# Designed miniproteins, single chains, continued (5): the designs that were tried, part 46

Each design is a single chain, and the fold is of that chain. pLDDT is the mean over its residues in the fold that is shown.

## One batch from the design tools (miniprotein)

Design m17585
Fold by ESMFold2-Fast:
Structure m17585 (fold): chain A 115 residues (1-115)
Amino acid sequence: GLETVERIVEELAEKIADKVDAPRDEQQVIVARATVEALERLVELGLLSPLVAALIMLRYLESARRHGAAEEAIRILEEALERFARLAGTTPAEIRALAEEERDELLREHERRLE
C-alpha cells in the first residue's frame, strides 16, 4: 500500500544522501532534483499525499544537512518541502511540529517497552 511506498521512497532518499562517496556538489544537486521530481509526479498523479511528500522531504533534508550536503542541494529540498507543505494546506514549520510530535510519541512508546 501507500505506507510501503512512502517508507521505500524515504529510505531510498536517505540512502542516496548517505551513500554519495566524496560527493561533488553537482552530483548531490542531481540526486536531490531527481528525488523531488519523482515525488512531484507521484503527488500530481494522486499516488502520494502532499503531506507525506512534505514529511519525506523533511527527513531527506535533515539527513542531507547531517551529512554536509551542498548548499544548492539543501535549497532544492527546502523549496520542495515548502511546495509540498503548501499543497497539503500547511507550512514547513507545521510539518516539523508534526514530525516532532510523531518522534515524541515513538520515544514514549519505546521508553515504556524498556521499563
Scores: mean pLDDT 72

Design m17586
Fold by ESMFold2-Fast:
Structure m17586 (fold): chain A 82 residues (1-82)
Amino acid sequence: MKITVSFSDGASATFENGNLVSASGLDDIAKILLTDLAKILSSLSKDEAIELLKLLGGKSSGDSASAEVDLGDKKATITVTF
C-alpha cells in the first residue's frame, strides 16, 4: 500500500507499507503524525481504507482512493494506492 499526503503549500510525504519513503517541506512533528496515520491506514484492509476515505468525503477509482481535508490554513490531499 502506497500513501501520499500533499498539502496546498507544497509540502508532501510518501509512505510505502506504513514506512516513510520521502518528505518535503514538513517539520519533525508533522512527519511523526503522518507516519502514525500511514501505519493506521496500512493496517486496514483495502475495503476498510476506502470506506474511511469516503467518510472524509473522498472518492475511489480502480486501485486508489483519495480525500481532501481542509485544515483551515491549508488543504491536505490523502491518496492511497493498493
Scores: mean pLDDT 82

Design m17587
Fold by ESMFold2-Fast:
Structure m17587 (fold): chain A 88 residues (1-88)
Amino acid sequence: DPAVELLRDLVLEAIDRAFEGASVEEIKEWLIEQGLSEELAEFFAEHAKALAEGTALEWLKKYTDEELNEIGRQLYQQAKERVAKELA
């Protein structure tokens, strides 16, 4: 699934940027440039930074399963939209 591969690449690159010392705002701006909404870009920038800071488990515990499922649906829809445009 090209949308899943795109999501994997975006998430891993955001994590790499966080480990290289990028701020949440810098990672968020990059994710917006990649085509994510501001809300999803903020979520994944915070996730990447939490991983780099060793606080990912505490950060994840702030969200319900319903909230995480909704974020996942929105992310997959945006990735599908981007892949469809690039393959057209």
Scores: mean pLDDT 79

Design m17588
Fold by ESMFold2-Fast:
Structure m17588 (fold): chain A 64 residues (1-64)
Amino acid sequence: MTLEGEILRRLSGNTYIVKLADGREYLVHILGPDGEALVQPAGSSEFYRGRVELKGDKATITLY
């Protein structure tokens, strides 16, 4: 599943808060150079594995 959205805030060089097309906020932690990431929905204890592509203020997240 692929979701597009916008970067709301950068917490560190590898950690971002993004708002996706589903209207939810996600904590995104980039793990690798190819955009491998852990993605956590706001208010959830679950982490999903995915890939993140950042382009300006936009983010594209593919969840596995």
Scores: mean pLDDT 80

Design m17589
Fold by ESMFold2-Fast:
Structure m17589 (fold): chain A 91 residues (1-91)
Amino acid sequence: MREEIRELVRRAAAGDAEAARRVVELYEHGSEEEKRILEEEFERLIRETPTPADVAAIVARLAQALGLGPDEAQREAQLAALRERLAALEA
């Protein structure tokens, strides 16, 4: 598992959206051991990254790959519907 998680983290950091989704699945539904290995490999990657700007770019890519998921689109749609309903009640 360590080598597999390491490869997933490396691919996700390179902008692989599929690998980023796999990383999130492990973080959300994985065992405590898998989460710990995931964090260790991510910390290793960050330490090996030469500049803070490159680290920020990796984090931004990961967050963007996650934020464009169907769940976030569904949450935004639900919030928009709730805002419209509240506005109608105040009219």
Scores: mean pLDDT 64

Design m17590
Fold by ESMFold2-Fast:
Structure m17590 (fold): chain A 100 residues (1-100)
Amino acid sequence: SNEEVRKKTILGFRLIALQTEILLALKKKVEKEKTEEMKKKLEEAEKLIKELNKAFINEDIEAFEEVSERLVEILEEVDPELAEEIREELEEILEELKKL
């Protein structure tokens, strides 16, 4: 329905905002620490974000949940407080996606 398309579009914008916040936090940490390990975490997060977007577009609930969990695990090592906030928002998006 037109209402479901609208709801999914709004969720998509929320997801993009969260992804931007994640990438900014990781890039800031890479600039500060300048380690190969942090660069690898950023590259892995970028890959997971692409997988998360694919799962969202396809409404693949299992893939979205799995990829979200892996992305949050990376963020917990970098910024635990932000990781908790992102986890909560991703869980809200997942619950709304399940209702579509």
Scores: mean pLDDT 88

Design m17591
Fold by ESMFold2-Fast:
Structure m17591 (fold): chain A 84 residues (1-84)
Amino acid sequence: MRAEGERLRAEGDAADAAGDYERATYLYARAAEYYHQAKDYRGAGLSARRAGDSASKSPQFSQDQVDYLYGLSEQAFKLAEEAE
């Protein structure tokens, strides 16, 4: 699960660097799901945050969808603090 999250996050980073913000958003969101399943809440939070950032640069995503991704990031970081 964590290794799959790391792979998807790296693919998201490559898509973002290429300016493919729509693809980057989906890859980062999937990475966040795998990190969360691995209980790597910091990895999940960072990936969800990057998904929100990429979504905000793409006309394919509404402000509500961007806000949802940022909300997932905040929730994951809160879980990371509670896990210590």
Scores: mean pLDDT 84

Design m17592
Fold by ESMFold2-Fast:
Structure m17592 (fold): chain A 85 residues (1-85)
Amino acid sequence: MEDVLKEIDKLIEEAEKVAEELARSTDPQRIDELYQRSLELIKEAEKKVEEAKKLGAPDEVIHRYSIRIVAVRMLTVAAVEERRL
């Protein structure tokens, strides 16, 4: 279980870095690439959270990761909307 939680942390950290690069990007093609990358990382993190839940991770741990994933998703969407407009 600890290994799965570490994988979730790495996926969220990578997604945060991608969202940060997305917020700084002005190239439409690069923005599209970063957006797709962020969505893939978020989906993988969500999958790992479900795996952790099945392995018996406490509800409070699952809830905290879910909040972090939602926050990263919201930041990614906002960055795309600001940069494409």
Scores: mean pLDDT 81

Design m17593
Fold by ESMFold2-Fast:
Structure m17593 (fold): chain A 67 residues (1-67)
Amino acid sequence: KKLVIRFSDGSTITLPADASISQVQQAISDQFGIPISQINSINASNIADLLQGIQDQFGIGATIFTV
């Protein structure tokens, strides 16, 4: 089981299905070159809230899939 996040620019991140919010934050930081401190400033309790915060602050849309 894997978690796949597809972004509005066509890029994707693949993580384990049990990935933590911290793992998703680090992967987004690495993918877009956004400092981890800026991503950590988004108050998110789950991955969906994190992705909404990324869209609101950076204009990057995301969709999530489990495969």
Scores: mean pLDDT 82

Design m17594
Fold by ESMFold2-Fast:
Structure m17594 (fold): chain A 95 residues (1-95)
Amino acid sequence: SRESVIKAIEELIKRLEKGEKVITVEINGKKITFEIKTQEQRDKVIYILKILLDLLKENKISVSQVIEALEILSKYLKEGNMEKGEEELSKLLSK
């Protein structure tokens, strides 16, 4: 479970670094789509994903919290409101 989520996030980061604009990943039966419109969004998402990956590898975050974080990122990327996305992520990580 945790190992499969780690691999899915590593692959997502790899695909983002390759410049893919629309990426769909399936994690624990949930399909999450990331729509990248700008280079600044891409860099920010990669940065956040690397933090989530480190927290997951260190057992400092649950699999369910990571999935919620990915859903938040997906939602606010699609809406073009990353500031709100970062606020909601900060609240999630404070649980």
Scores: mean pLDDT 85

Design m17595
Fold by ESMFold2-Fast:
Structure m17595 (fold): chain A 85 residues (1-85)
Amino acid sequence: SELKKTIEAGLESLEETLELYRERNAPQERIEMEEASIEVLKKALELSDTDPLKAMTLVMAVHTASLLTDPKEALELLKSALEQA
């Protein structure tokens, strides 16, 4: 499905970004944000065939978190989204 392809592409992108952050010794809060985003997208992928609406809300949570300037606020949003999944 297109949703599944989008989630898989997002996961690849986030995993590449996380590797870059680790190589460049990014702040721990930024690393934790990317790790949480990956966990949320992995959950979205699991749900993509059984509950596509919930999968989409998780994808939207990752997108919203990426627009936040404060990594701590982004991390809180991602953790809340994962708990509600």
Scores: mean pLDDT 86

Design m17596
Fold by ESMFold2-Fast:
Structure m17596 (fold): chain A 62 residues (1-62)
Amino acid sequence: MDPAAKSGEAGRRAGEAGDAAAAGAAAYQNMLISGPSKEGEEGVRAAAEGDARRAGELALKA
């Protein structure tokens, strides 16, 4: 079972679709599953700034 991998992949797909809110939610979910990370925090911040692609990439790395 890889809930973090599933959340990261969902974030990447949301970022590709231009959905910053969904990408940020995926980054946040990865932090809830795996613990706080710099990538997860930056992903949530990128989503807040409207950068869906960056948020998705960071969610995948988190």
Scores: mean pLDDT 77

Design m17597
Fold by ESMFold2-Fast:
Order: structure tokens, then C-alpha cells, then sequence
Structure m17597 (fold): chain A 76 residues (1-76)
């Protein structure tokens, strides 16, 4: 089982990774959307494996889906 501290540290790490991707000027909007989609898929798998993280990670996944949609709009 994951502790609350491990969950918080994981969320902080995910947010830092997402911010790094979104602020990378070398990546196209399409590439950013693709990378965010991969992160979302990994978080969904983690929630399935550790249901205790669902409440903490669902808001993060929702934020990432919104950011992905924004990048997809920029790519079109």
C-alpha cells in the first residue's frame, strides 16, 4: 500500500514532469498532447493497481485531460 506521503510526492513529481513537457519549446503541440496522453494512461494503470490513490489522482488526471485538449486544439 502507498502512504499519504508517497502519494503526495508522486503527485508533485507528476506535476513537475507535466510542467516540464508543457514548457518545452522544442516540442510541438501534437507531441505535447501525445506525451500527456501517455502520462494519463500510466496514472490510470496506477489507480487500477492501487485504488487508494484514486481520490488523490483523479483531479490530477482531469487537469491533464484538459491540458491535453488545449494542446490538441493548438495542433489543429
Amino acid sequence: MLSDEEIEQMIAHVRALVDAVLNDESLSPAQKAQMLDKVIAELDELIEKYPEVREALEPVVEELRERKEEEERKAE
Scores: mean pLDDT 80

Design m17598
Fold by ESMFold2-Fast:
Structure m17598 (fold): chain A 95 residues (1-95)
Amino acid sequence: DLKKEADKLLEEAAEALARGDLEEAIRLLVELAKTYEEAAKKSKDPKEKAELLRKAALAYLRAAVLAEENGAPEEFVEELRKKAEELAKEAKELE
């Protein structure tokens, strides 16, 4: 159940952020993004697929912002931003 998995990851990421555990929050947001991507791949509805891809893009973007604030390597931050941009573009093409 990818929806329940995504809901759990989102809650765990929020808890990590509340504790100031940026490393764990980044990890959970990346897992959340991958879970939304998997859900999008399994969806047969273009509208639902676009929504899931937008949620994945937002999760990658949030992870990128936190990673940059946490002093992660520039290459890692850029890869997350690139994934977010590519997924947002794919979502727009489905509309």
Scores: mean pLDDT 88

Design m17599
Fold by ESMFold2-Fast:
Structure m17599 (fold): chain A 110 residues (1-110)
Amino acid sequence: SKLLEELLKKLEEAKRLFEEAVKLVEANAPREEIFKILEEAEEKIQEALDLAEEAGNEEIVKLITEMQLEIQELRLKIAQSEDREEQLELLRKMVELVEKTIEKIKEIIA
């Protein structure tokens, strides 16, 4: 399915943006730059969710929705943290969460 292939590309792009956010934190970039990249990553997740809904796959919709909610919780924790090490741990959890979701979706469409 073209929709499912495009959805996976959006999730892979979101993962790359979270990996970029890790690099920005490691480089002590301004908070505004970090949160801009996180916003762009969340927009890619929303685009993936929209594609899953268009494809009519309720299992994939549920997986992406659950991932989106967990990422929002992690983002809130990053916003409240002044500790670079904690911010890096939370961002790496976001990367891992997207990766696991991509793997589960690939199993569903196999």
Scores: mean pLDDT 90

Design m17600
Fold by ESMFold2-Fast:
Structure m17600 (fold): chain A 65 residues (1-65)
Amino acid sequence: SAQEELARAREYIARAEEALAAGDREGARKHLDQAGHYIVRAMSLGAVEEALELARRAAELARQL
């Protein structure tokens, strides 16, 4: 479901935030890549506004890389 895809995206965004806080840029990049896959899936299932909000958060984190 779209909600399951959004939940997975949020989990990977949280992992990326933790990796960045620990100085693990490579781990953060990998987690953001995973978050991106789940965001796209959520969008394809109709959860457009929630997926776009998560995409903006992921982009903010990616700029720290």
Scores: mean pLDDT 89

Design m17601
Fold by ESMFold2-Fast:
Parts: C-alpha cells; structure tokens; sequence
Structure m17601 (fold): chain A 79 residues (1-79)
C-alpha cells in the first residue's frame, strides 16, 4: 500500500484533471483482478454483495471518465 501511494505521488506533477483520469483508469484496470480475488477469498453470501458493489463502482468509474464528473463516484464510496 505504501509503495502504491508512492506511485500515486509521482502523478502529483501532472495537471489535476489528468491525475484524476489516470487514477480512474488505474482503478478500472484493477476491476477484473478484484473480481477474481472476491470469488476466491469470500463466502457465497459475501461474493454476491462485494461483486454487486464492484460492478456499481465500475459503472461509476466509466461514467466519470466519459463525463469528467467524479461527484457521483465519491457519493457512492461514502455510502
């Protein structure tokens, strides 16, 4: 996690809009791996909940990248 934070800090030299876009793209790229981890390391009941949440986050990430509006994604992550 700290090493991943250091990589995110390397993006601090980029314009804010470009930094947000890169973060969203990186999160989208990790979705398939996150799905596999959930399916391998969770109970069936947990899988249903976590996979539903992951799909919701994926949809919000795609919408944010298309519109440039990250407010909906932030609102969902707080809920």
Amino acid sequence: MEEQLARMREGEDLPPEEQLRLMAEQMLAMIPAAREEIRRNSTPEEQARYLALLEEVRALLEEALETGDFAALRARLRA
Scores: mean pLDDT 69

Design m17602
Fold by ESMFold2-Fast:
Structure m17602 (fold): chain A 119 residues (1-119)
Amino acid sequence: SMKKKKIEEIEKLYDEELGVIRKSPDSKDIDLGTLKKAYEAYLLSGDKKWKDIFVKTAKTLLEVFQLEDGTLPKKLLLTEEGLVPDKEVNKEDQVSFLEKAYEATGDERFKEAAERILK
């Protein structure tokens, strides 16, 4: 019941056009903690639907919003509750996100992006 409620709430926050999970329905912010919740829902439920949502979100961040140096844009990961406005996203959070994306997809681009951030 509680797992099902958590899953339904995450599903309602999915923005199909942007390919990302919003922090709340009224929020324009996205953050890596919220995005990782889809992967956590997959691990908890075994439901491939959550893996597919996480993968689509991760690919959108990598393919559409990734900067030329391989980092993720700080403005797209900005939240009033989690990150200080105009601050760089913590490297460990970016690496953790990208490593989970690699685990979910086997897509070497996520692994390469994580390795570049660690330098």
Scores: mean pLDDT 67

Design m17603
Fold by ESMFold2-Fast:
Structure m17603 (fold): chain A 88 residues (1-88)
Amino acid sequence: MMLDLEELKKYLTEALAPYGFSEADAEEVVEELKKRGIFEVPLSVLEKAVEEAKKFTEELLKKGVSREAAVQAGKAVLVNTIYRLVKE
C-alpha cells in the first residue's frame, strides 16, 4: 500500500502526537521529502521510519534534551530513513 504525502502527513501527526509532534512538524517532513523527489511512500517504509524516529526521540528525552529539540532530531531521522529505504 502506497501513501501519498497528504495521507503521510495525517499518519505522522497521529502516530507521533504523544512525542509532541504537531501538524506543522509533519508538514516540514513532507516539504523535505518533496525537495528530495519523494511524493509517495510505502506504508511498510513509513512504519519502519516512525519506529526509528520514536526510539531516537525517546533516547534524546531520556538524556535531558528538550522536547522541541528532540522533535527536530526525530524529523531528521524520519526524512533520512524514508529517503534511504525508498532510494536505497
Scores: mean pLDDT 83

Design m17604
Fold by ESMFold2-Fast:
Structure m17604 (fold): chain A 67 residues (1-67)
Amino acid sequence: MKILLLTVGLSEEEAEEAKKAIEERTGDEVEVEILDLSPEEALEKAKEIEKETGIKTFVAVGRRVAL
């Protein structure tokens, strides 16, 4: 089964680690997209993709200190 992971506020390295963790736990193929959106916009986009494509879509949000 294919899973799409949308990431917000994560580095490329953190996104790769999240992908690997999900793949190890589920045994499914995970595709990652790094987004420069708000967490709320990323969640809306994930819901839209899942409804339109049927692909299981998750959102990972990084906990970063504001500069």
Scores: mean pLDDT 76

Design m17605
Fold by ESMFold2-Fast:
Structure m17605 (fold): chain A 80 residues (1-80)
Amino acid sequence: SKDEAIKKVEELTAKAKEEMKEILDEKEFEEVSAELDAHVAEVKKLIEEEKDENKIKELVETYETILEDAIQGLKKKAES
C-alpha cells in the first residue's frame, strides 16, 4: 500500500540520518539533512501520485539504493 511505502521511506530516511550524524559534523549534517528532506518529500509525492503497485515498490527500492550509495560516498570521503 501507499501508506506502507511512505512509512518505509520515512524509516529508511531516519536510519540514514542516524548514520550520517556519526560521520558528519553538525553543520555538514544540517546541510545534508536538509537536502535529504527535500529528496524524501519528492519521493513521497511520487508514491502518492502513482497508481501501479509495482512502480511504488520500484520507487522505494530506488530510494533505498540512493541512500546506501550516499552513505557509502560519505564514508569514503571521511576516510580520505
Scores: mean pLDDT 82

Design m17606
Fold by ESMFold2-Fast:
Structure m17606 (fold): chain A 81 residues (1-81)
Amino acid sequence: SENEKIVKKAIENVKKLYEDLLPTLSPETQKRAEEIVKEAEEKAKKYIDQGNYNEALKTVYDAYQELLRLWAEEQGVPLPP
């Protein structure tokens, strides 16, 4: 379905972000980032199977934000409130 394609594209985007950030992260933070991506992909796929595309997209969006937070903390960048 079209909704499934949108969610799958969002998952691809979060994986792309993870790959782009990976060389800037410590080994410990790399493990946390990998777990965030894996858990988000698995959870989003379960929501797709249920036809719950809104929750699938939210799951992927939350993972995207978590990756940016981990990166910002690692770089010493101030986090927005």
Scores: mean pLDDT 84

Design m17607
Fold by ESMFold2-Fast:
Structure m17607 (fold): chain A 118 residues (1-118)
Amino acid sequence: NAFAPFVEPEDLARIRKLVKEALKGNKEAQEELIKLSSRSPALAVYAFEVFLEEAGEDVRDLVRAITAQDWDKAVEEAKKLYEKFPVLPYLLLNYLRAQGKTDAAKKLEEFIEKEKEK
């Protein structure tokens, strides 16, 4: 699986800029980051990884869950972080889909759908 390195440098630079703006609470940047992360599996992975890098210690438990390949725990950590980082469940959803983690992705989709409808 060696096609992921060929994301355009302009898309990588744009992802980092959008992540920094999204972390500042810029709603337009949050929406564009979600859209960009849904364009391809490679963009989904890079957007999520860059977001985790820029968010730092606030997402440490989520990073540990991802590293351990504990996808259920990763979903639960993203749910806990939703109020602080509203974009994070969407980025993790696109990442899980890109990685073929169908069961974990479905649990996160159900959470997102429920948050849209009270």
Scores: mean pLDDT 82

Design m17608
Fold by ESMFold2-Fast:
Structure m17608 (fold): chain A 86 residues (1-86)
Amino acid sequence: SAIEQVNNLINQSLKLAEEALRLAKEGAPKERVLALLKQAFDLFDQAYNLALQNNVGLDSLSNFDDIRKKLDEIAKETEEILKKRE
């Protein structure tokens, strides 16, 4: 169903963002870390657009504002780690 696809995209987005942060902490290449962050945000945008297209009620969806805030916090921490390497 569309709601299952939205939830799967959100879960994958969060997993990729957490993976990017983990890799940044472990000293992985900047390009790899930034690519994972980009993929995380791309999946979030796909989930959001899919939810809008299907007119799904909020009671059946994750809170997109809270999820976006969490992604932004992970991205900020990840970017701060990368800046400290330079």
Scores: mean pLDDT 84

Design m17609
Fold by ESMFold2-Fast:
Structure m17609 (fold): chain A 64 residues (1-64)
Amino acid sequence: SSELQKIFSEAMSKLQQDEEAFNLLVKLSQQGLQSVEEARQEILKNKDKFSNDESLQKALKALS
């Protein structure tokens, strides 16, 4: 959806310095997720891709 694409774009802009997290968000934006809730669950499953809690929190806040 256009709303999900905007949310992922915002999260990606905030995580440009976290390469693994950025690449995860790019992948998720292209997978055709149907809801913010699905995106949030996928991020939480891949917490290890975020370099620290700050990066994780930035992604989760963008999805709120």
Scores: mean pLDDT 78

Design m17610
Fold by ESMFold2-Fast:
Structure m17610 (fold): chain A 62 residues (1-62)
Amino acid sequence: SLDDLIEELARLFGLDPEELRRALEDRQTFEALLSKLREEAEKNGNLALLHAVDRLLQLVRR
């Protein structure tokens, strides 16, 4: 479910699941959160997650 996906993603990035869920309701907040996640993925050298976040950022910015 979407809730399970949110919990999983929150655990991977050390985020509050409620914060992530609220961000999904607002494009600007979601874009800001994705930008933060991109920076964390880049710092951690997780190229697969970096690619996924970049794809999502492109979609929400368009």
Scores: mean pLDDT 73

Design m17611
Fold by ESMFold2-Fast:
Structure m17611 (fold): chain A 84 residues (1-84)
Amino acid sequence: SELKEAEELAKEQLSEEELQERLEAIKLLEELKEKIKAPSSEEFIKAVEEKYGKEVAELVRKALENSGGESIEYLKKAKELIEK
């Protein structure tokens, strides 16, 4: 739940800069969902692979399968690859 994610973030005692990086990572996922209007998670991941490549798709898939800090780390790696 969103409450558990907020609790996990507080537990990690993130700096303001680290919180901003996490918000940017979440924004990337939202932008990808807006650009890729897929009806299912499986179709969404396939579309990400076709547009950005297999490595980006695998990172986004792992982000969706995980939560909290682990999900954010996968999204940050995906963002770095997309911005190349």
Scores: mean pLDDT 73

Design m17612
Fold by ESMFold2-Fast:
Structure m17612 (fold): chain A 70 residues (1-70)
Amino acid sequence: STAERLQELLARAVELGRRAAPLLDDPAVRAAVERLDAFIESLGPEPSEEELAELERLIAELEAVLAAAP
């Protein structure tokens, strides 16, 4: 269901935010976190499939930035 997918994606976002916290001095990490947080704040209670796909894309972007961070 969309609710289960949203819950899974939000759990991943929380874990990534925790991993990113000590790296927020890196402007790429900070920008990726800010984009993800702003998008999550814009979501309504019943996000569309397109919104869930964008959330997953932003999560993947933050994961990639964290993997590339020194």
Scores: mean pLDDT 85

Design m17613
Fold by ESMFold2-Fast:
Structure m17613 (fold): chain A 99 residues (1-99)
Amino acid sequence: MSVAEILEQERDTFIEQGDLNAKKAIETKDSSAASTAMLLYGMAGDRKAMIEAAAKAVEAGIEFDSSLLENLSKIAESLGMDDLSKKLKKAAEERKKKE
């Protein structure tokens, strides 16, 4: 049994649970569900889904700490997601003013 086979099964589970937590976060404005969704997508290696979930959570009014948003903005930039990078950077700057 290869490591790749185990990771593939775990990846599918993490993506499914990530989707459920992302949906719950938007419906309930639950920041912990949003953070859980991002962690699950990250563990699945799907950084694009992680950034998209973070951006949707911010648009729904869920606030994260400024350092997390700044790091997510840099990841989005590295992935070529320039519009989401700008949105996350702006959210980080606005959050930093409240801290």
Scores: mean pLDDT 80

Design m17614
Fold by ESMFold2-Fast:
Parts: C-alpha cells; sequence; structure tokens
Structure m17614 (fold): chain A 94 residues (1-94)
C-alpha cells in the first residue's frame, strides 16, 4: 500500500470529481495500482468522506463517516483500507 497526502484543492464542485479522477489515473498509472482510495477530511465539520475507485471496472463508491479528523482516525482508516485492498493506493486530502 502507498500513501500520498494531497492538499485541499478548492475546485468548483462540478470540476472537483474530474480533476481528482485525472490525478488518480496519473498516479495509479505510474505505480501500477488497480484501486485508489481517497480520504477527504473536513476539519471544520469533522466529516470524513472515503471514495474508492476501481480503475479496472471504472466503478466508484463513497462512504461518509462522522468522526474527529485526528491522526489516529486517519491511521485506522488507512490500516483498514490496506487490509481490504491489495496493491491499493491511499490518498489523504485535508
Amino acid sequence: MRRIILHDARVAPEDAERVRQELLDRVADSAGIETVVVVTIDRESGEITIRVYDLVSGESREERLQAPPTDETLRRLVEEIGAERDSALVIVEE
């Protein structure tokens, strides 16, 4: 598993998904990764959004959690994702 921290890019909502997808595709291609997981943390609300992108099927799914955005919460999420996803790339966006 590889972990990359992305800075919060304030993009228009209609463009956000496209920009993220382009970034994920580029990173995955260079690393030979088949699954990319993006964890987005809203520090103000404490909402954590987990998006899983299957690069082979082109499918995506989203899960939302309400938790304090602590280093321990992030570590647990990365560990859980790593256990379920072989060769997954995890990207944390704050």
Scores: mean pLDDT 55

Design m17615
Fold by ESMFold2-Fast:
Structure m17615 (fold): chain A 87 residues (1-87)
Amino acid sequence: NPLIPLIENLKWMIEQAEKGNALLAAEQALRSVEFTYEQFPHEDLKEARELLREAVRAAREGDNQKAIELMREALKIVEELLEKLKS
């Protein structure tokens, strides 16, 4: 299931953002969602991608807290999508 390694990677990138690498973490999180979306196109992944684009923008503007919050929202969408697909 491509959503499982995506969730693990998003959790790792949020930890890196919290340690002060918010821009790099947000950019890598975005690339991971884009890669997964190409393999498994779903509207919830499209929404997660848009949130991560905003996270990258926030991090570039120096708003690391907003970037982390947006990354957490994207993670929640991907986790909820995984649970919907298990049902």
Scores: mean pLDDT 89

Design m17616
Fold by ESMFold2-Fast:
Structure m17616 (fold): chain A 97 residues (1-97)
Amino acid sequence: MELKEIVKRMLEELKRSFQRLAEEGKIPKEIADEAVKEFDRLIKEIDSGVPLAEALRRAAEFLRKVAEKLKDINPGMAKALQAMADELERLAEEVEA
């Protein structure tokens, strides 16, 4: 499987996960809407030739910002998003290796 397609699929899964969490009332709808917009933008940028590592780092930064916003509202979700951001940063380093 092409690495580009794997990364795009990962971003689509993240988009769906944020939508589901908002539908379940676990995160604010505004955060889910922001996530959908950001991940859609990153997918389009990948298709336009942005390096995968750059897209992954940007996704990680976005997840860290969301985690900070959720820290006092849903600490467990904030911790999970922080862990996901750490994983995306590691993947970005591996893609550049």
Scores: mean pLDDT 82

Design m17617
Fold by ESMFold2-Fast:
Structure m17617 (fold): chain A 67 residues (1-67)
Amino acid sequence: MSDEELRELLKKRLEEIEKEAVRLAIEQGPEVAKQFYEEKLEELIREVSEEYGVEPEKVREMIKEIQ
């Protein structure tokens, strides 16, 4: 997988997480949404790192570049 393909995958996953976090903010408040978002970001980093054989730190750096 190219770095460009990985960035597109991460962008799509981040958009899904953000959409769910916005819904939680409306239903349960912003503090619950923030906790959910932070937990899902760490899960995403672990899952992508394990699935594609990329160092977790590199995945985190790519997420930082997208945001």
Scores: mean pLDDT 81

Design m17618
Fold by ESMFold2-Fast:
Structure m17618 (fold): chain A 69 residues (1-69)
Amino acid sequence: GKLDAAVAAGREEAARLGVRLPESKLRTAAQLLLNGATPQQVADFLVREAGLPPEKALAIASAMAAALA
């Protein structure tokens, strides 16, 4: 489904960027996007909850959002 596609895209981008992100955080991020959150709002979540650098968080959130388009 759409949630699993967004999670897969986020996992792939995280791996490309060399960051470790648990599936639970990817699923929460995907759910936020499906509920109408912007990529920036999801990036802010990943910075706060997973300690990611802002640029990497935005890249992951943007890849997840693109998978939902």
Scores: mean pLDDT 87

